# Designs tried in a protein design run: designed miniproteins, single chains. Part 28

Each design is a single chain, and the fold is of that chain. pLDDT is the mean over its residues in the fold that is shown.

## One batch from the design tools (miniprotein)

Design m1012
Fold by ESMFold2-Fast:
Structure m1012 (fold): chain A 83 residues (1-83)
Amino acid sequence: SLPPLPEELRRALEDYEAAVENMKRNIESLKKQLEKSKDPETKAALKRKIDFYEEMLKRAEEGGRAVIDRLAAEHGVPRSLLE
């Protein structure tokens, strides 16, 4: 069970986790398309899309974590409760 969190922080955590999971699923879908593709140009295009979304995922994880850390600080929630 999760420790009791302020509602705003709890919703931000849920939204962050959902967004990250959705991006990961999209990357997995593109990787499956890459495995099935036989055309070199299509493979190159899919690799570029995967690289783009993996970079966006890294930025989303970094930015989302910064928002969570800020909200935790604003609500006086110790970082240890979020790990």
Scores: mean pLDDT 80

Design m1013
Fold by ESMFold2-Fast:
Structure m1013 (fold): chain A 73 residues (1-73)
Amino acid sequence: SSIEELKEKIKELAEKTVEAAKKGDKKKAEEYGKKARELLEFYKEHTPESEELKELEELVKKAEEEAKKILEK
């Protein structure tokens, strides 16, 4: 399903954000993080508020926070 595919892509981009940060690639971390956020906002517009949406929001937020923490140190 397109919704399941979108969810998996958001998760993949969130993971890639952290991986890029761990490698010191600030530009790639920013690109992946931006794409994950954009897709999450699209998902929110087309999906009712649910526990699954909250988990996905938290996943993206934690990835952004972890990447920032890694790159600031």
Scores: mean pLDDT 83

Design m1014
Fold by ESMFold2-Fast:
Structure m1014 (fold): chain A 64 residues (1-64)
Amino acid sequence: MSEEEKFEKLIEEARKRLDELGLADQAPAVISALETLKKAGHDIETLERAARVILRHLQDRAAA
């Protein structure tokens, strides 16, 4: 699997998770942040970690 394919799957999973949390409106901001990190040369593992941190933070804020 290419790095590009891994990134596309990461974006799809992030959208799905946000929709499940009722935060689908946050998807453009999250995707933009991940695309910015990818463009800056960060590897897929770093992007996956960043996505997990962002999603957890948004979930915690929505639950408060």
Scores: mean pLDDT 80

Design m1015
Fold by ESMFold2-Fast:
Structure m1015 (fold): chain A 64 residues (1-64)
Amino acid sequence: MALDAGVDHAKHTIAAIRAAGLDRERQIEVLKQLALGGFDDETLRRIAEALGLSEEEKEEILAA
């Protein structure tokens, strides 16, 4: 991406996960790791929503 603003971090992460062809379980584990790494809850929700995760899956990620 040409911009390195904070807003594009979520988009970059979404693109990387999609490009990697991760299954749903792997996507959840990656997002849990990002939560531990200091990603904001709203950013994690945005990524999970873009990946088509359910509300319970989002809650699991945020609980990490």
Scores: mean pLDDT 73

Design m1016
Fold by ESMFold2-Fast:
Structure m1016 (fold): chain A 78 residues (1-78)
Amino acid sequence: SITREKARELYRKGLELFKKGKYEEAAKLFSEALQIYAGLGIFDEETAELYEKLAEALEKLGKYEEAKVYYLLAETIR
């Protein structure tokens, strides 16, 4: 089963990778966490924070157009 706790664990692991400068790996984990939240139909403050962190990781990778989409998604939830 897909669960919210698994999404939170992926987010925590992604934050550790982000802190280590492993932005591509962090972005993958943030994306996986977002897929779980979407599958559960959850679009709350935690989801907004995840979109912002994914966008930040994408900016670090030079993927500015992709980052803009996720920043906008975070704003629409808040």
Scores: mean pLDDT 86

Design m1017
Fold by ESMFold2-Fast:
Structure m1017 (fold): chain A 78 residues (1-78)
Amino acid sequence: EADLERILETAKRSAEEALAQGNKEEPGISYAAASAVYDALGRKDEAEEWFKKAESLIGKEKAQKYYDTAKAQIDALR
């Protein structure tokens, strides 16, 4: 759990830096992954919020793909 929160904080920082440079693709991918991490932590409201942020940047199809990829990676670690 602590490792997942550390990964989440790193992803948020990287996304903030990319957004400051005008890059929306990388933050969208990071937000979709963050949504999967929040879901794995049982934090459903935050998971939905971050998924919506990802959708706004990269669209629903890409957000879902990166969410599913991150979820599969998290599940493989358990």
Scores: mean pLDDT 77

Design m1018
Fold by ESMFold2-Fast:
Structure m1018 (fold): chain A 106 residues (1-106)
Amino acid sequence: MTATQPPSVTAKEGEKVTIPKTATGGKISNVDWYQQKPGEAPKLIIENTMTRASGVSDRFTGYVSGNTAYLVIEKARKEDEATYFAKITTSGGTVTGQGTKLTVLE
């Protein structure tokens, strides 16, 4: 199986950001989203598709529609700049693949 995210997304401060990850090779059963800033280990932000991890802002939500998992960031902030990765579990197994680099402009 494979999973595909856009390599980069640019947003203006205050905008809603949606980052998709489309899986192939099976139906999505679970998604975990990670935020990774340069020089840091990946931080879990969304677990079990839609559950926010402890200490994560309520501006972050997750959902699945069809074979695509989505991370939604409401009212994007400069501090949200990072690479976002989804670990997707399907009936065919688990895949992470590449991430999406988010840039936030004033």
Scores: mean pLDDT 82

Design m1019
Fold by ESMFold2-Fast:
Structure m1019 (fold): chain A 59 residues (1-59)
Amino acid sequence: LDEEIRRLLEEEVELTMRIMGLSVELLVDPENEEARRELEELAARANEVAARLAELLAE
């Protein structure tokens, strides 16, 4: 349980940093469709990780 929580928290940090980087890229080039698609995919994964963490931390 603690191992899984730690792994998911590490993944959240990695996803957050990548999302932040892509957000900056989109501020510079808002027409970058590839960056936008990657951001959407990372956001979806971040939601999955957050949902799993919420489930584990609820009890």
Scores: mean pLDDT 81

Design m1020
Fold by ESMFold2-Fast:
Structure m1020 (fold): chain A 69 residues (1-69)
Amino acid sequence: MASVFEKLAKMAEEMGGERAAELLRELAKVADKMPAAKATGVALRILGDLLEGDLEGAEETAEEALKSL
């Protein structure tokens, strides 16, 4: 869970999304506080955003996930 968000953060950083990467690292720190199913759903949504090259969408999804804790 935490390691997945860390890998997504690296992916975002490699795409030039420094802000998305920072938000994903914050999610990694709190991932263990989320139910596994919820963490997986959030990770898959962010992966989808990144695969579409939507760095802004990834940022918004990460912010929403952090607010939902």
Scores: mean pLDDT 81

Design m1021
Fold by ESMFold2-Fast:
Structure m1021 (fold): chain A 112 residues (1-112)
Amino acid sequence: TPEIEELEAGIRAALAAGDRRRAGSLYYSLGLAYYQLGKYEEAIEYLERAIELWKDDPRQVGGALYFRGEVYYKLGKYEEALEDYKKAEELWKDDPEQVKRVKENIKKVEES
């Protein structure tokens, strides 16, 4: 799609400029685009790239892990979903609203 092509071009530009934060954001957006297309395995691959690029930013890593957990849940990979949600909960410990959201998703997985 034109959106995916624009994201891919943006990733190339950000990486060439050494802008890891922007490259991570663009990979996260690419993961979301593939998730919306029902391409869950590709979404996970792009989210893994975002996590690596954001490794020194616990809030951003928490967000990418939370979203990857949701994608794993859609694939029926409940153990992987639970692992990602628990790590996101730890990284987001200073945000009570985000911790509450993660706990709700953990309960949903445990009830599956």
Scores: mean pLDDT 88

Design m1022
Fold by ESMFold2-Fast:
Parts: structure tokens; sequence; C-alpha cells
Structure m1022 (fold): chain A 71 residues (1-71)
């Protein structure tokens, strides 16, 4: 199941609202327009909000995408 949703995007960096407490170093991914984007939690803002740095830029239209844990 999804662990969060993207709330804003700026290039390789996104804010994510999590349905559980995020952890720095946690690996995540999204699927947007048939492509999988991988990222890492780099900063925890609060108990439900964190900053994720993706391995490549993600489109701004990916706001609202479900975020999943990478195994």
Amino acid sequence: AAVGTITSVDGTVAFVRFNRTPKVGEKVYIVFDGKTYYGTVVHVVDEHTAVVRFDEPIPESAVGSDVYLAS
C-alpha cells in the first residue's frame, strides 16, 4: 500500500505527506505516466512530512502521486 503522497515538486526534490512517521535514509518510489522514479528521504520536517530527493528530476504534474517504499 502507498505510504504517502507528493504535495510539491521542485526538480529532484519533493515534499511528501506520509501516513506514518518517515525516516531519513528511507528509500521510496513513485510511478508516474508509466515511469518509476526512485528517491530517498533526506529531511524529516514533522511526524507526517518529509523531503525526498529523487535520483532524477520528476515532473511538477506528479503532485498527488502515491509514494511507496522501495525494498
Scores: mean pLDDT 88

Design m1023
Fold by ESMFold2-Fast:
Structure m1023 (fold): chain A 60 residues (1-60)
Amino acid sequence: SLEEIMKKAAEAFRNGDYEKAVKYFEEALKLDPDNPAVKQGLAEAYRKLGDEEKAKEVEK
């Protein structure tokens, strides 16, 4: 479910596993492409990895 994947993404992000957080947020985005919370989480994870360009692309 979307909620379950989002929980895993948030947990990975809290643990500093930003690459893993990106993977879970990408899975969530496939289920709900227009979800603002998913887009925001993915963008923040990309920023933690130093990828500002990908972060800005997702926020659109």
Scores: mean pLDDT 85

Design m1024
Fold by ESMFold2-Fast:
Structure m1024 (fold): chain A 69 residues (1-69)
Amino acid sequence: AAAMDEATAISNDLTPQIKAGLAAKRAELAAAGVDFRRQEFKLTVHSKTLGKDVTIYVSTAEVEAALLA
C-alpha cells in the first residue's frame, strides 16, 4: 500500500488546511485591493502525517479553479 496510501494520507491531512489558508489569503488580498488571480502565494501548513510544517508555492489561477469548482 506504499507511496499511494502515504500520498492519500498527506492529501487528506493537508487539503483542508490548504483550502482554508488560500481562502484566508484571498480575503486578505481582496481587502488590500490586490487581484488574487494574478498572484503567487507561499502557504505554510502543518502536516500531521509528516510531523512538520510544509511550505507550498501556488499559482492563484490554478488554485482558484480547484477551490471554487
Scores: mean pLDDT 63

Design m1025
Fold by ESMFold2-Fast:
Structure m1025 (fold): chain A 63 residues (1-63)
Amino acid sequence: SAEVEAIVKELEEKAREAEEKGDVVAAQIYRKTAEELKSEKDPEKARKAKEGAEKLAQMFVES
C-alpha cells in the first residue's frame, strides 16, 4: 500500500541519517525494519513497527 511504502521510505531515510552520524546500531534497526515492512500489507502494523524501531534506535544513539 502507499502508506506502507511511505513508512518504508521514512525508515530508509532515518537509517541513512543515522549511518552518516556513525550511529551504526540505530541505522541497522531502521534498515532491518524497513526491509521487513516491504512485504507488509497492513498499514497499522507498519506504523507500530516504525514506532518501535524509532524508540529502540534512540536508545543506541550516541551523543
Scores: mean pLDDT 81

Design m1026
Fold by ESMFold2-Fast:
Structure m1026 (fold): chain A 97 residues (1-97)
Amino acid sequence: IDALLAEVERLVSLLHFNMMMEGVPEKDRQEVAAAVVDVVELVRNKAPLEEQLAAVEKAYAVIMKVAEKYDNPRIKELAEKLKKKLEALVKAAQAAA
């Protein structure tokens, strides 16, 4: 889990950098960060699997809205990578339960 959390943090940092370079407003950047934090907290609190997966889909949707609004293919690529890592984190937490 710690290794996957480190990978998620790295992808979030790359996403934040790309959003800043695009000129994405702080409010939208904070919404993205909050959505990812929600996934991590639900995983840590051992929330029901369906709530964890719903949070992953919500985080992905929030990032994709930014990617589409700014027509930024790099943000879209990072959204897809982050979704896969968040799904892996959920699966790893389920296996550890």
Scores: mean pLDDT 83

Design m1027
Fold by ESMFold2-Fast:
Structure m1027 (fold): chain A 105 residues (1-105)
Amino acid sequence: SEVGLPDLAEAFGQFENAKRLREAGFPLGAVPEGSASRLHYVIAIATPNVVDLVRYLLEQGADPNALDELGFSALDVARLVLDEDTVAQVEAILAEYGADLSARG
């Protein structure tokens, strides 16, 4: 239920943030196979709003240290798919919420 658009709208209580996640290409049902968390998924789709979406998910209690099925953290995924400036912004926000910045991928 954590990955459906209705569950996201309920969890966040914010239609505008649910709309932003939907516009970012969040699935209407389940997260695609291989995605461990909403945070990993949002980073993997690499939208222009990714920094704001990451901050929002962390404010809603997303685990900044969660690992996917390959053992990658959210920061590891960011380093694979985002540009250097966006990675720096995501890293700073993740660190604010207690992420282990020593993760290598």
Scores: mean pLDDT 64

Design m1028
Fold by ESMFold2-Fast:
Structure m1028 (fold): chain A 77 residues (1-77)
Amino acid sequence: SKEELRRKAEELIDEAVKLLKEAETYRQNGDFEKADELIKKAEELVDEANRYAQETGDEDLLARVALAIIQLAVTKI
């Protein structure tokens, strides 16, 4: 159902944001390898969330995915 896809996308976005926060902590501590692993995982989760969001056609959810993509891009700098 669209409701189930929306829920899955929201959970994936929340997980990705947590991983990006953890990655920033590892970068600050000089653990660049661990940070890069977490960023890669977050990117995979955001990509999956985007697929579910597109399938629902939910504009609010698509906007949340767009914000997660921006956060990911900023973190990768």
Scores: mean pLDDT 86

Design m1029
Fold by ESMFold2-Fast:
Structure m1029 (fold): chain A 65 residues (1-65)
Amino acid sequence: MLEQETAVAMARIAASATGSEVEEEERDGRLVVKFYTSTEEAAKVFEKVKKDLEKAGIEGEIIKK
């Protein structure tokens, strides 16, 4: 179980490392993290982060530009 702050920080680090963008949204008291990527390699990194987000009760989305 990860704390939400830690999971979000990991998502931001992954975005910075891959040259991608990350956005946070709140809906009905739930956090959603959107990861914008232009490469398959960046998307694979975020797929791993998405599982950590899910363990923290946060929904993750990967959006390809």
Scores: mean pLDDT 76

Design m1030
Fold by ESMFold2-Fast:
Structure m1030 (fold): chain A 68 residues (1-68)
Amino acid sequence: SYVDYINKATEALKKGDYDTAIEYLAKALQLQPDIDKTREGIDLLRPVRDVYKGVFSDLIAKAKKLAK
């Protein structure tokens, strides 16, 4: 399920819909809080990193704030 949220975040970023992408990333983080710190999670987040044109850590920080 959190993998599905990451995929939806990636599609939102491709469309330039950053608010929707942050919401889906927050849902993924609620299910798996350490996805940005584990090898498995980093690999799953690679498409998000590849399509996002800004600083990836800023995007994740926004999602973490929303996930709280």
Scores: mean pLDDT 80

Design m1031
Fold by ESMFold2-Fast:
Structure m1031 (fold): chain A 83 residues (1-83)
Amino acid sequence: SMEEELEEKRKKGEEYKKKGEEALKQGDLVTAANYYFLAGQYYAKAKDYEKAKEAFEKARELFEKVGDETGVLQADSGILSVE
């Protein structure tokens, strides 16, 4: 069902967020930024716009710290898409 599909997408968002948190613990900011961005995309697909925004904002912060201007732009686009 659509509800089961939304829950599956939310679960994937949580899995990517956990991978991002693990990358942060290891000091891998680039990997962390990419995982938080993926988490934001899956939360958005799940229509969990609050969690999507939080994940995209964290990805933006990390992309900015590593100087990934394209990543910052993509994260900003993600934030605007869920506002």
Scores: mean pLDDT 91

Design m1032
Fold by ESMFold2-Fast:
Structure m1032 (fold): chain A 86 residues (1-86)
Amino acid sequence: GLEKLLEEYERAVIEGARRVVDDLVAQSTDPELAAKLRELFDKALKEGNVSALEKLLWTYLVGRAAGLPVDEIAEEAVKILEEELK
């Protein structure tokens, strides 16, 4: 039923967000920014904050579509995660 579909959706969001964080961390030229992004991502995972991870994915998609530099996308991702994890 619906519960199984929601679990599959949440898993897909988590997997997608992990790939996004790995990509941004790997391409970032700012090690402090990369470390902070990973820390906030890990916190969102531990708290089960799927909404924060969805917003991270949206921020990445929009940033890449707009042609933003990797570090600028990472800065926006950090801001989103900080706001959601208040």
Scores: mean pLDDT 88

Design m1033
Fold by ESMFold2-Fast:
Formats: sequence, structure tokens, C-alpha cells
Structure m1033 (fold): chain A 86 residues (1-86)
Amino acid sequence: AEELAREAAELLLRAAELDPEREAELRALAQAVLDALGQPDAAERLEVLAEGAEEAAEAAKDPETSRLLREAAELLREAAERLRAA
């Protein structure tokens, strides 16, 4: 779970480098992912953050940025499911 969430945060940071208009938003999202991992409600937080990544992907003008954000969202959902199962 932690590994998937960290990988998602890395993808969010890569997307931030490609999208200067949303750089601050995507960097904040990546930080929120890392902050969520230590919390009792980590799974719920990661699900909300996955929704944010999907919304950012829909708003992205660049196909590569959109792809990275969708991958991040998928990893966050998988991390949340694994945390709920543990």
C-alpha cells in the first residue's frame, strides 16, 4: 500500500513538471498523499485524492500529463483497497 501511494506521488510530481499552470495544485496533491499514509483514515483520504487526480487528468490539455494523472489515480485506489484489506 505505501509503495503504491509513493509511486502515485512520484507520478503527480512528474505531471506537475509538465503542467506549469497546475504545478502548485499537483505538488500539493502529492504532499497530501504522503501525509495520508500515517493517518488512521489513510484509505478514505487516498480515495478522495484519487478523485482529485482524475479531475486533474480531465482538465489536463497534454495527453502525457493526463495519462500520468490517471495512472496516479489508479495506484491511489489500489493502495486504499489494500489498506482496507489489511
Scores: mean pLDDT 83

Design m1034
Fold by ESMFold2-Fast:
Structure m1034 (fold): chain A 76 residues (1-76)
Amino acid sequence: MEAGLERLEEPRRLGERAAELVLEGRFEEAERVLEEGRELVEELKPRVHERYWPVLERQLREAEEAYARAKREAEA
């Protein structure tokens, strides 16, 4: 039942990497990492129970929002 739940943390790890890249001013690389996170969420959805989809989507959304905010502030 809990097989694969450890993979629910992978979108968060990609989000952490994207945040590191944003702090280094590497916005294009951070955006590519976030795109990998989006692809990973779509890959994981059919492999986990649908009740975990909101967890995957929330972790990715939070990472994307943090990236967008940091990039916007840097360009403002």
Scores: mean pLDDT 74

Design m1035
Fold by ESMFold2-Fast:
Structure m1035 (fold): chain A 82 residues (1-82)
Amino acid sequence: MAGPVARVVGTTALDGRQGALAVTEEGAGVAGATVGPDGTILGQGGAGTLSDVEPLSALTFRATATADDGTVGTAGAGAGPA
């Protein structure tokens, strides 16, 4: 079985507000969450679970990703060039 790996692959302001879309890959699944400016999760979807999304800067945020096995990881994403 593939080992659990949580990776946040994007951050996007969708509502025209200070928000972020976090997309987490967990094994073969993908989970996404949309966050408000207060770090409140406004919506979630996909195979994994994201919680406690916290904005660290205008372009960067941190989220807690929880696997089915109860494994908890902190994932971060930022908008910026390579």
Scores: mean pLDDT 45

Design m1036
Fold by ESMFold2-Fast:
Structure m1036 (fold): chain A 94 residues (1-94)
Amino acid sequence: MERLTREQVAEGVKKSVEDILKILEEEGASPETIERMKKAGDELVKAAREGNYEQALKAARELMDIAVEAGLSPEALAKVIGHVLDIIGRLLEM
């Protein structure tokens, strides 16, 4: 398989973050939770673009912590976890 560029990883990560935000909004997460998720997602995309693997993993962990604390349904939480795992997989292709 072809090696992903930093920009391709960042674009894939950005899409996964957008999918996570949509799930939170559809599940009625608080504005504070959505803002925290947006901030962590922005930091993750920036870290991926910069090739800062340690910061990217830290931001991915923060996305997981926010999702677990958000009070989502089990189905919605599983979908969010799936997107975070996709993000980690993309970071490993850098």
Scores: mean pLDDT 81

Design m1037
Fold by ESMFold2-Fast:
Structure m1037 (fold): chain A 79 residues (1-79)
Amino acid sequence: AKEDLEKGKELLEEGKYEEAIELFKKAAEEGSLEIQAEAYANISEAYLKLGKEKEAKEYDEKSEKLLKELREEKEKKNS
């Protein structure tokens, strides 16, 4: 999960956007909600680099939704 996220970021920096997206999708499937949110943000960035603005926006919105849910969960479970 986290290893796939880190490798995906490396591929993204190398310009291997399609390979990066595949690793980020794997990280999202196998990871925690925090890893899933970060993976979706990186998928959005990769799609922007590929010129796929619609897909980029979809994944950015998915990432933002998960980050909001994580923030709200931490506030509600105040101990």
Scores: mean pLDDT 79

Design m1038
Fold by ESMFold2-Fast:
Structure m1038 (fold): chain A 67 residues (1-67)
Amino acid sequence: SLAEAAVARVKAFGEAEGDYLIANRDKVISELEKKAKETENREEYLQLAKQVKDSADYYIAKRAARA
């Protein structure tokens, strides 16, 4: 799934992963937040959504600084 792929990319932390995270940021966050509402592991999914958001925002800011 997009959420699983994004979490793996957040953990890998590489330049190639930045493109994927930027392109899929809102969709992945939405999917993780939906899973948080549907499961007893709400806190875990919200933490994962935060990690995806923070990593995508980091790559966005890094590229803006180089432009």
Scores: mean pLDDT 72

Design m1039
Fold by ESMFold2-Fast:
Structure m1039 (fold): chain A 52 residues (1-52)
Amino acid sequence: DKERKEKLKEVMKRADENMKKLIEQGMHPGKAAALAVGEVIRAIGDLIDEEL
């Protein structure tokens, strides 16, 4: 529903910001991207679990 979509957008935004920050701090871009993807997947799982 509307709240789930809002939470998902928030998580994606934070994951993108964290990825950029890690790259800025010297982390390999591929590793930073993998961490960001993992963060989004985990958050999607949490949102599904909260609804059911």
Scores: mean pLDDT 76

Design m1040
Fold by ESMFold2-Fast:
Structure m1040 (fold): chain A 61 residues (1-61)
Amino acid sequence: SELEELLALIKSPDVKVREAAIHRLLALPDLEERRRIAERLLRDPDVRARVAGHELLELVG
């Protein structure tokens, strides 16, 4: 799915790729879906994913 692809991209070593993936996640129209994604990212063993989850959660409010 597109979501699984975006979640893989946020773990990229390339900062431009990570920023593009986070931007795409923020463009999702459903605030509740973005909150669920943020919660999933915060449970990820990868520190990059957890950082992205925290950022996404702050921007969802």
Scores: mean pLDDT 78

Design m1041
Fold by ESMFold2-Fast:
Structure m1041 (fold): chain A 66 residues (1-66)
Amino acid sequence: SAEEELRQLIYLHAGGLLEKKLKHELPDAKVEVKRVDEEHFEVTIEKDGKVTKLELSAEEVIELVS
């Protein structure tokens, strides 16, 4: 439905905003936010040879960028 498609676009936009926010807050780190399914994102932060991965729900991502 149109409502479902709009919800998916909102989730993608929120993920992009989170990546931009994290890159601004962590300028010396390599930050990537990827959508892994319809309701989940993976955040990868690489700094000083260490890799940190965190899985977030789309709802959690929206809360972080609100």
Scores: mean pLDDT 84

Design m1042
Fold by ESMFold2-Fast:
Parts: sequence; C-alpha cells; structure tokens
Structure m1042 (fold): chain A 75 residues (1-75)
Amino acid sequence: DAVARAEELARHALARHPDDEVVRLAAEALVAAARGDVERAARLLQELARLLGLELSEEEAREAAAALSARLAAA
C-alpha cells in the first residue's frame, strides 16, 4: 500500500529531523500525493519550492502533484 509506505517514510524522516521544515513539507506532500489529494500536494510543493528559493506556479505544482499521485497509485 503506497499510502501506508509513504506515511511510514514520513514518520521516519520526521523522527530523524523533527525541526526541519523542508523535511516536514516534503513528507506531507508525499503523503497527500499518495492519498490522491492533488490540491493539498500542490500547495505543499509550492510552499516547499518557496522555502528553497525556487519559483513554482500553481499550474506547475498541480501538474507535478497529479503526476506524483498517478505514479504512487500505479506502484
């Protein structure tokens, strides 16, 4: 189950890096994408990009989130 594995990976990463906002946003985006919540995953990817000093439009974030969600559903 991709959702269960994503949640396990997120817990492991957050346990190792509890105060790392980049790790938190990446973990939340992965779990949202695995659950098929494209809107939430897209918003989290935009926030992650902003924190890293990268520009990511809402359209680009939605496309990336949808692609990631589809790949996770196929795994």
Scores: mean pLDDT 83

Design m1043
Fold by ESMFold2-Fast:
Structure m1043 (fold): chain A 69 residues (1-69)
Amino acid sequence: STFVPLMAVYAARSLPSSSNPLTGLEVLAELLKDPRAAEALPEIRPHLERLLSHPDPRVREAARRVLEL
């Protein structure tokens, strides 16, 4: 099913403009536990990298942890 990787891409893409990116990062981390979500990793990586410049240090740290998966 392509649904899981598409959901991961959608979640990652919305994070930089989200009012609650920490919750979105937690959802994305859960989605990435599914092996099928690995297909989406090249597409989500740039969006996570944008979060490394986020003003909230908690968001930057959470994004770093997801990028290391």
Scores: mean pLDDT 76

Design m1044
Fold by ESMFold2-Fast:
Structure m1044 (fold): chain A 61 residues (1-61)
Amino acid sequence: SAAEREKLHREMLEMFAKGESPEAVREKFEAAGKYELAEQFATTMEGVDEMRAYSAALKKG
């Protein structure tokens, strides 16, 4: 849902701002009882890492 995407986006921004690991953010969702969001966040970060590596290979200047 849009609300779930907004929460994931907010947590990503907070993670980068604080220098937190994706695991730390996932644990925050789990502590709040939001297990499905924690799993979606982990999967999203895995996809981001894959796309980042692919993009770096293509756009390396």
Scores: mean pLDDT 66

Design m1045
Fold by ESMFold2-Fast:
Structure m1045 (fold): chain A 68 residues (1-68)
Amino acid sequence: PTPLERAADLVIERANQAIKNKAPKEELETVLKIARDLLATARQLGAPQELIDRLEEVIKKIEEYLKK
């Protein structure tokens, strides 16, 4: 996998674990920032649409969790 793909896998895993474990909002806010920065980089580099979709999905999931 590329460094970008590895970074995406790690941030998605971290987000999913944090949500599952009902982590503090501060942790999810940190992950959200990382995911958004990574999505911006992925778009600039012309990453595969599947990778972009995965990052957008995890961002929406974190945003929904933080809305509560």
Scores: mean pLDDT 86

Design m1046
Fold by ESMFold2-Fast:
Structure m1046 (fold): chain A 61 residues (1-61)
Amino acid sequence: REAGVENLVAAAREQYPNQPELIAELEERLRRLAETVDDPEEWRLGVTREVSEFEERADAL
């Protein structure tokens, strides 16, 4: 899960290099999700939700 968080954050930095605060917020949310969710399906759904919200906010900026 930790490696998954690092990979998602790296991809976000590559796609949105001018949004460091938003990327930091995404990283915090994903790390909290990794700490609280043990079920693989809940993890997948949670990641999808957080990434979707991040992309919507990044595109609106």
Scores: mean pLDDT 77

Design m1047
Fold by ESMFold2-Fast:
Structure m1047 (fold): chain A 72 residues (1-72)
Amino acid sequence: MVKAIGLGRGGAAGAGSAGAEAEKVGVGTWQLDPTRGVAEVEASEDGVYVGRGTAGGAAAGQKAGEAIRDAL
């Protein structure tokens, strides 16, 4: 359910430096709040027009989680 392939780097770069990309993924995942977990990350990549999502596959999920963590 968690990949943790680029956790720290994804958060630092995605949440702060590459805010647009990470924020979109994070916002997409956040928007799917009712489906928290792996499903929300996959759904945001697959169905929310977030970032076309497969760029870095597992890392995309990490960016979403890190963006949420950084926002909180």
Scores: mean pLDDT 38

Design m1048
Fold by ESMFold2-Fast:
Structure m1048 (fold): chain A 68 residues (1-68)
Amino acid sequence: SREELRAYLESLSDEALRHIAEGLKTAPPEVQKLVDEALKALDEGNRQEAIDLLVEAFEKIRARHAAA
């Protein structure tokens, strides 16, 4: 669920969150924009904003997978 994903991401270090975001750089353009914003948020020390953006990115991937 969205809540389980958020809890999982919140359990990770900033380094692990960055690694996950970098792994998503090959995602579709819509998701790629969220990933770029998440990496920027991590660079700025905005951990919660980065987590929120990554949750949204994964939810968009899930919705696309369910629809296609």
Scores: mean pLDDT 80

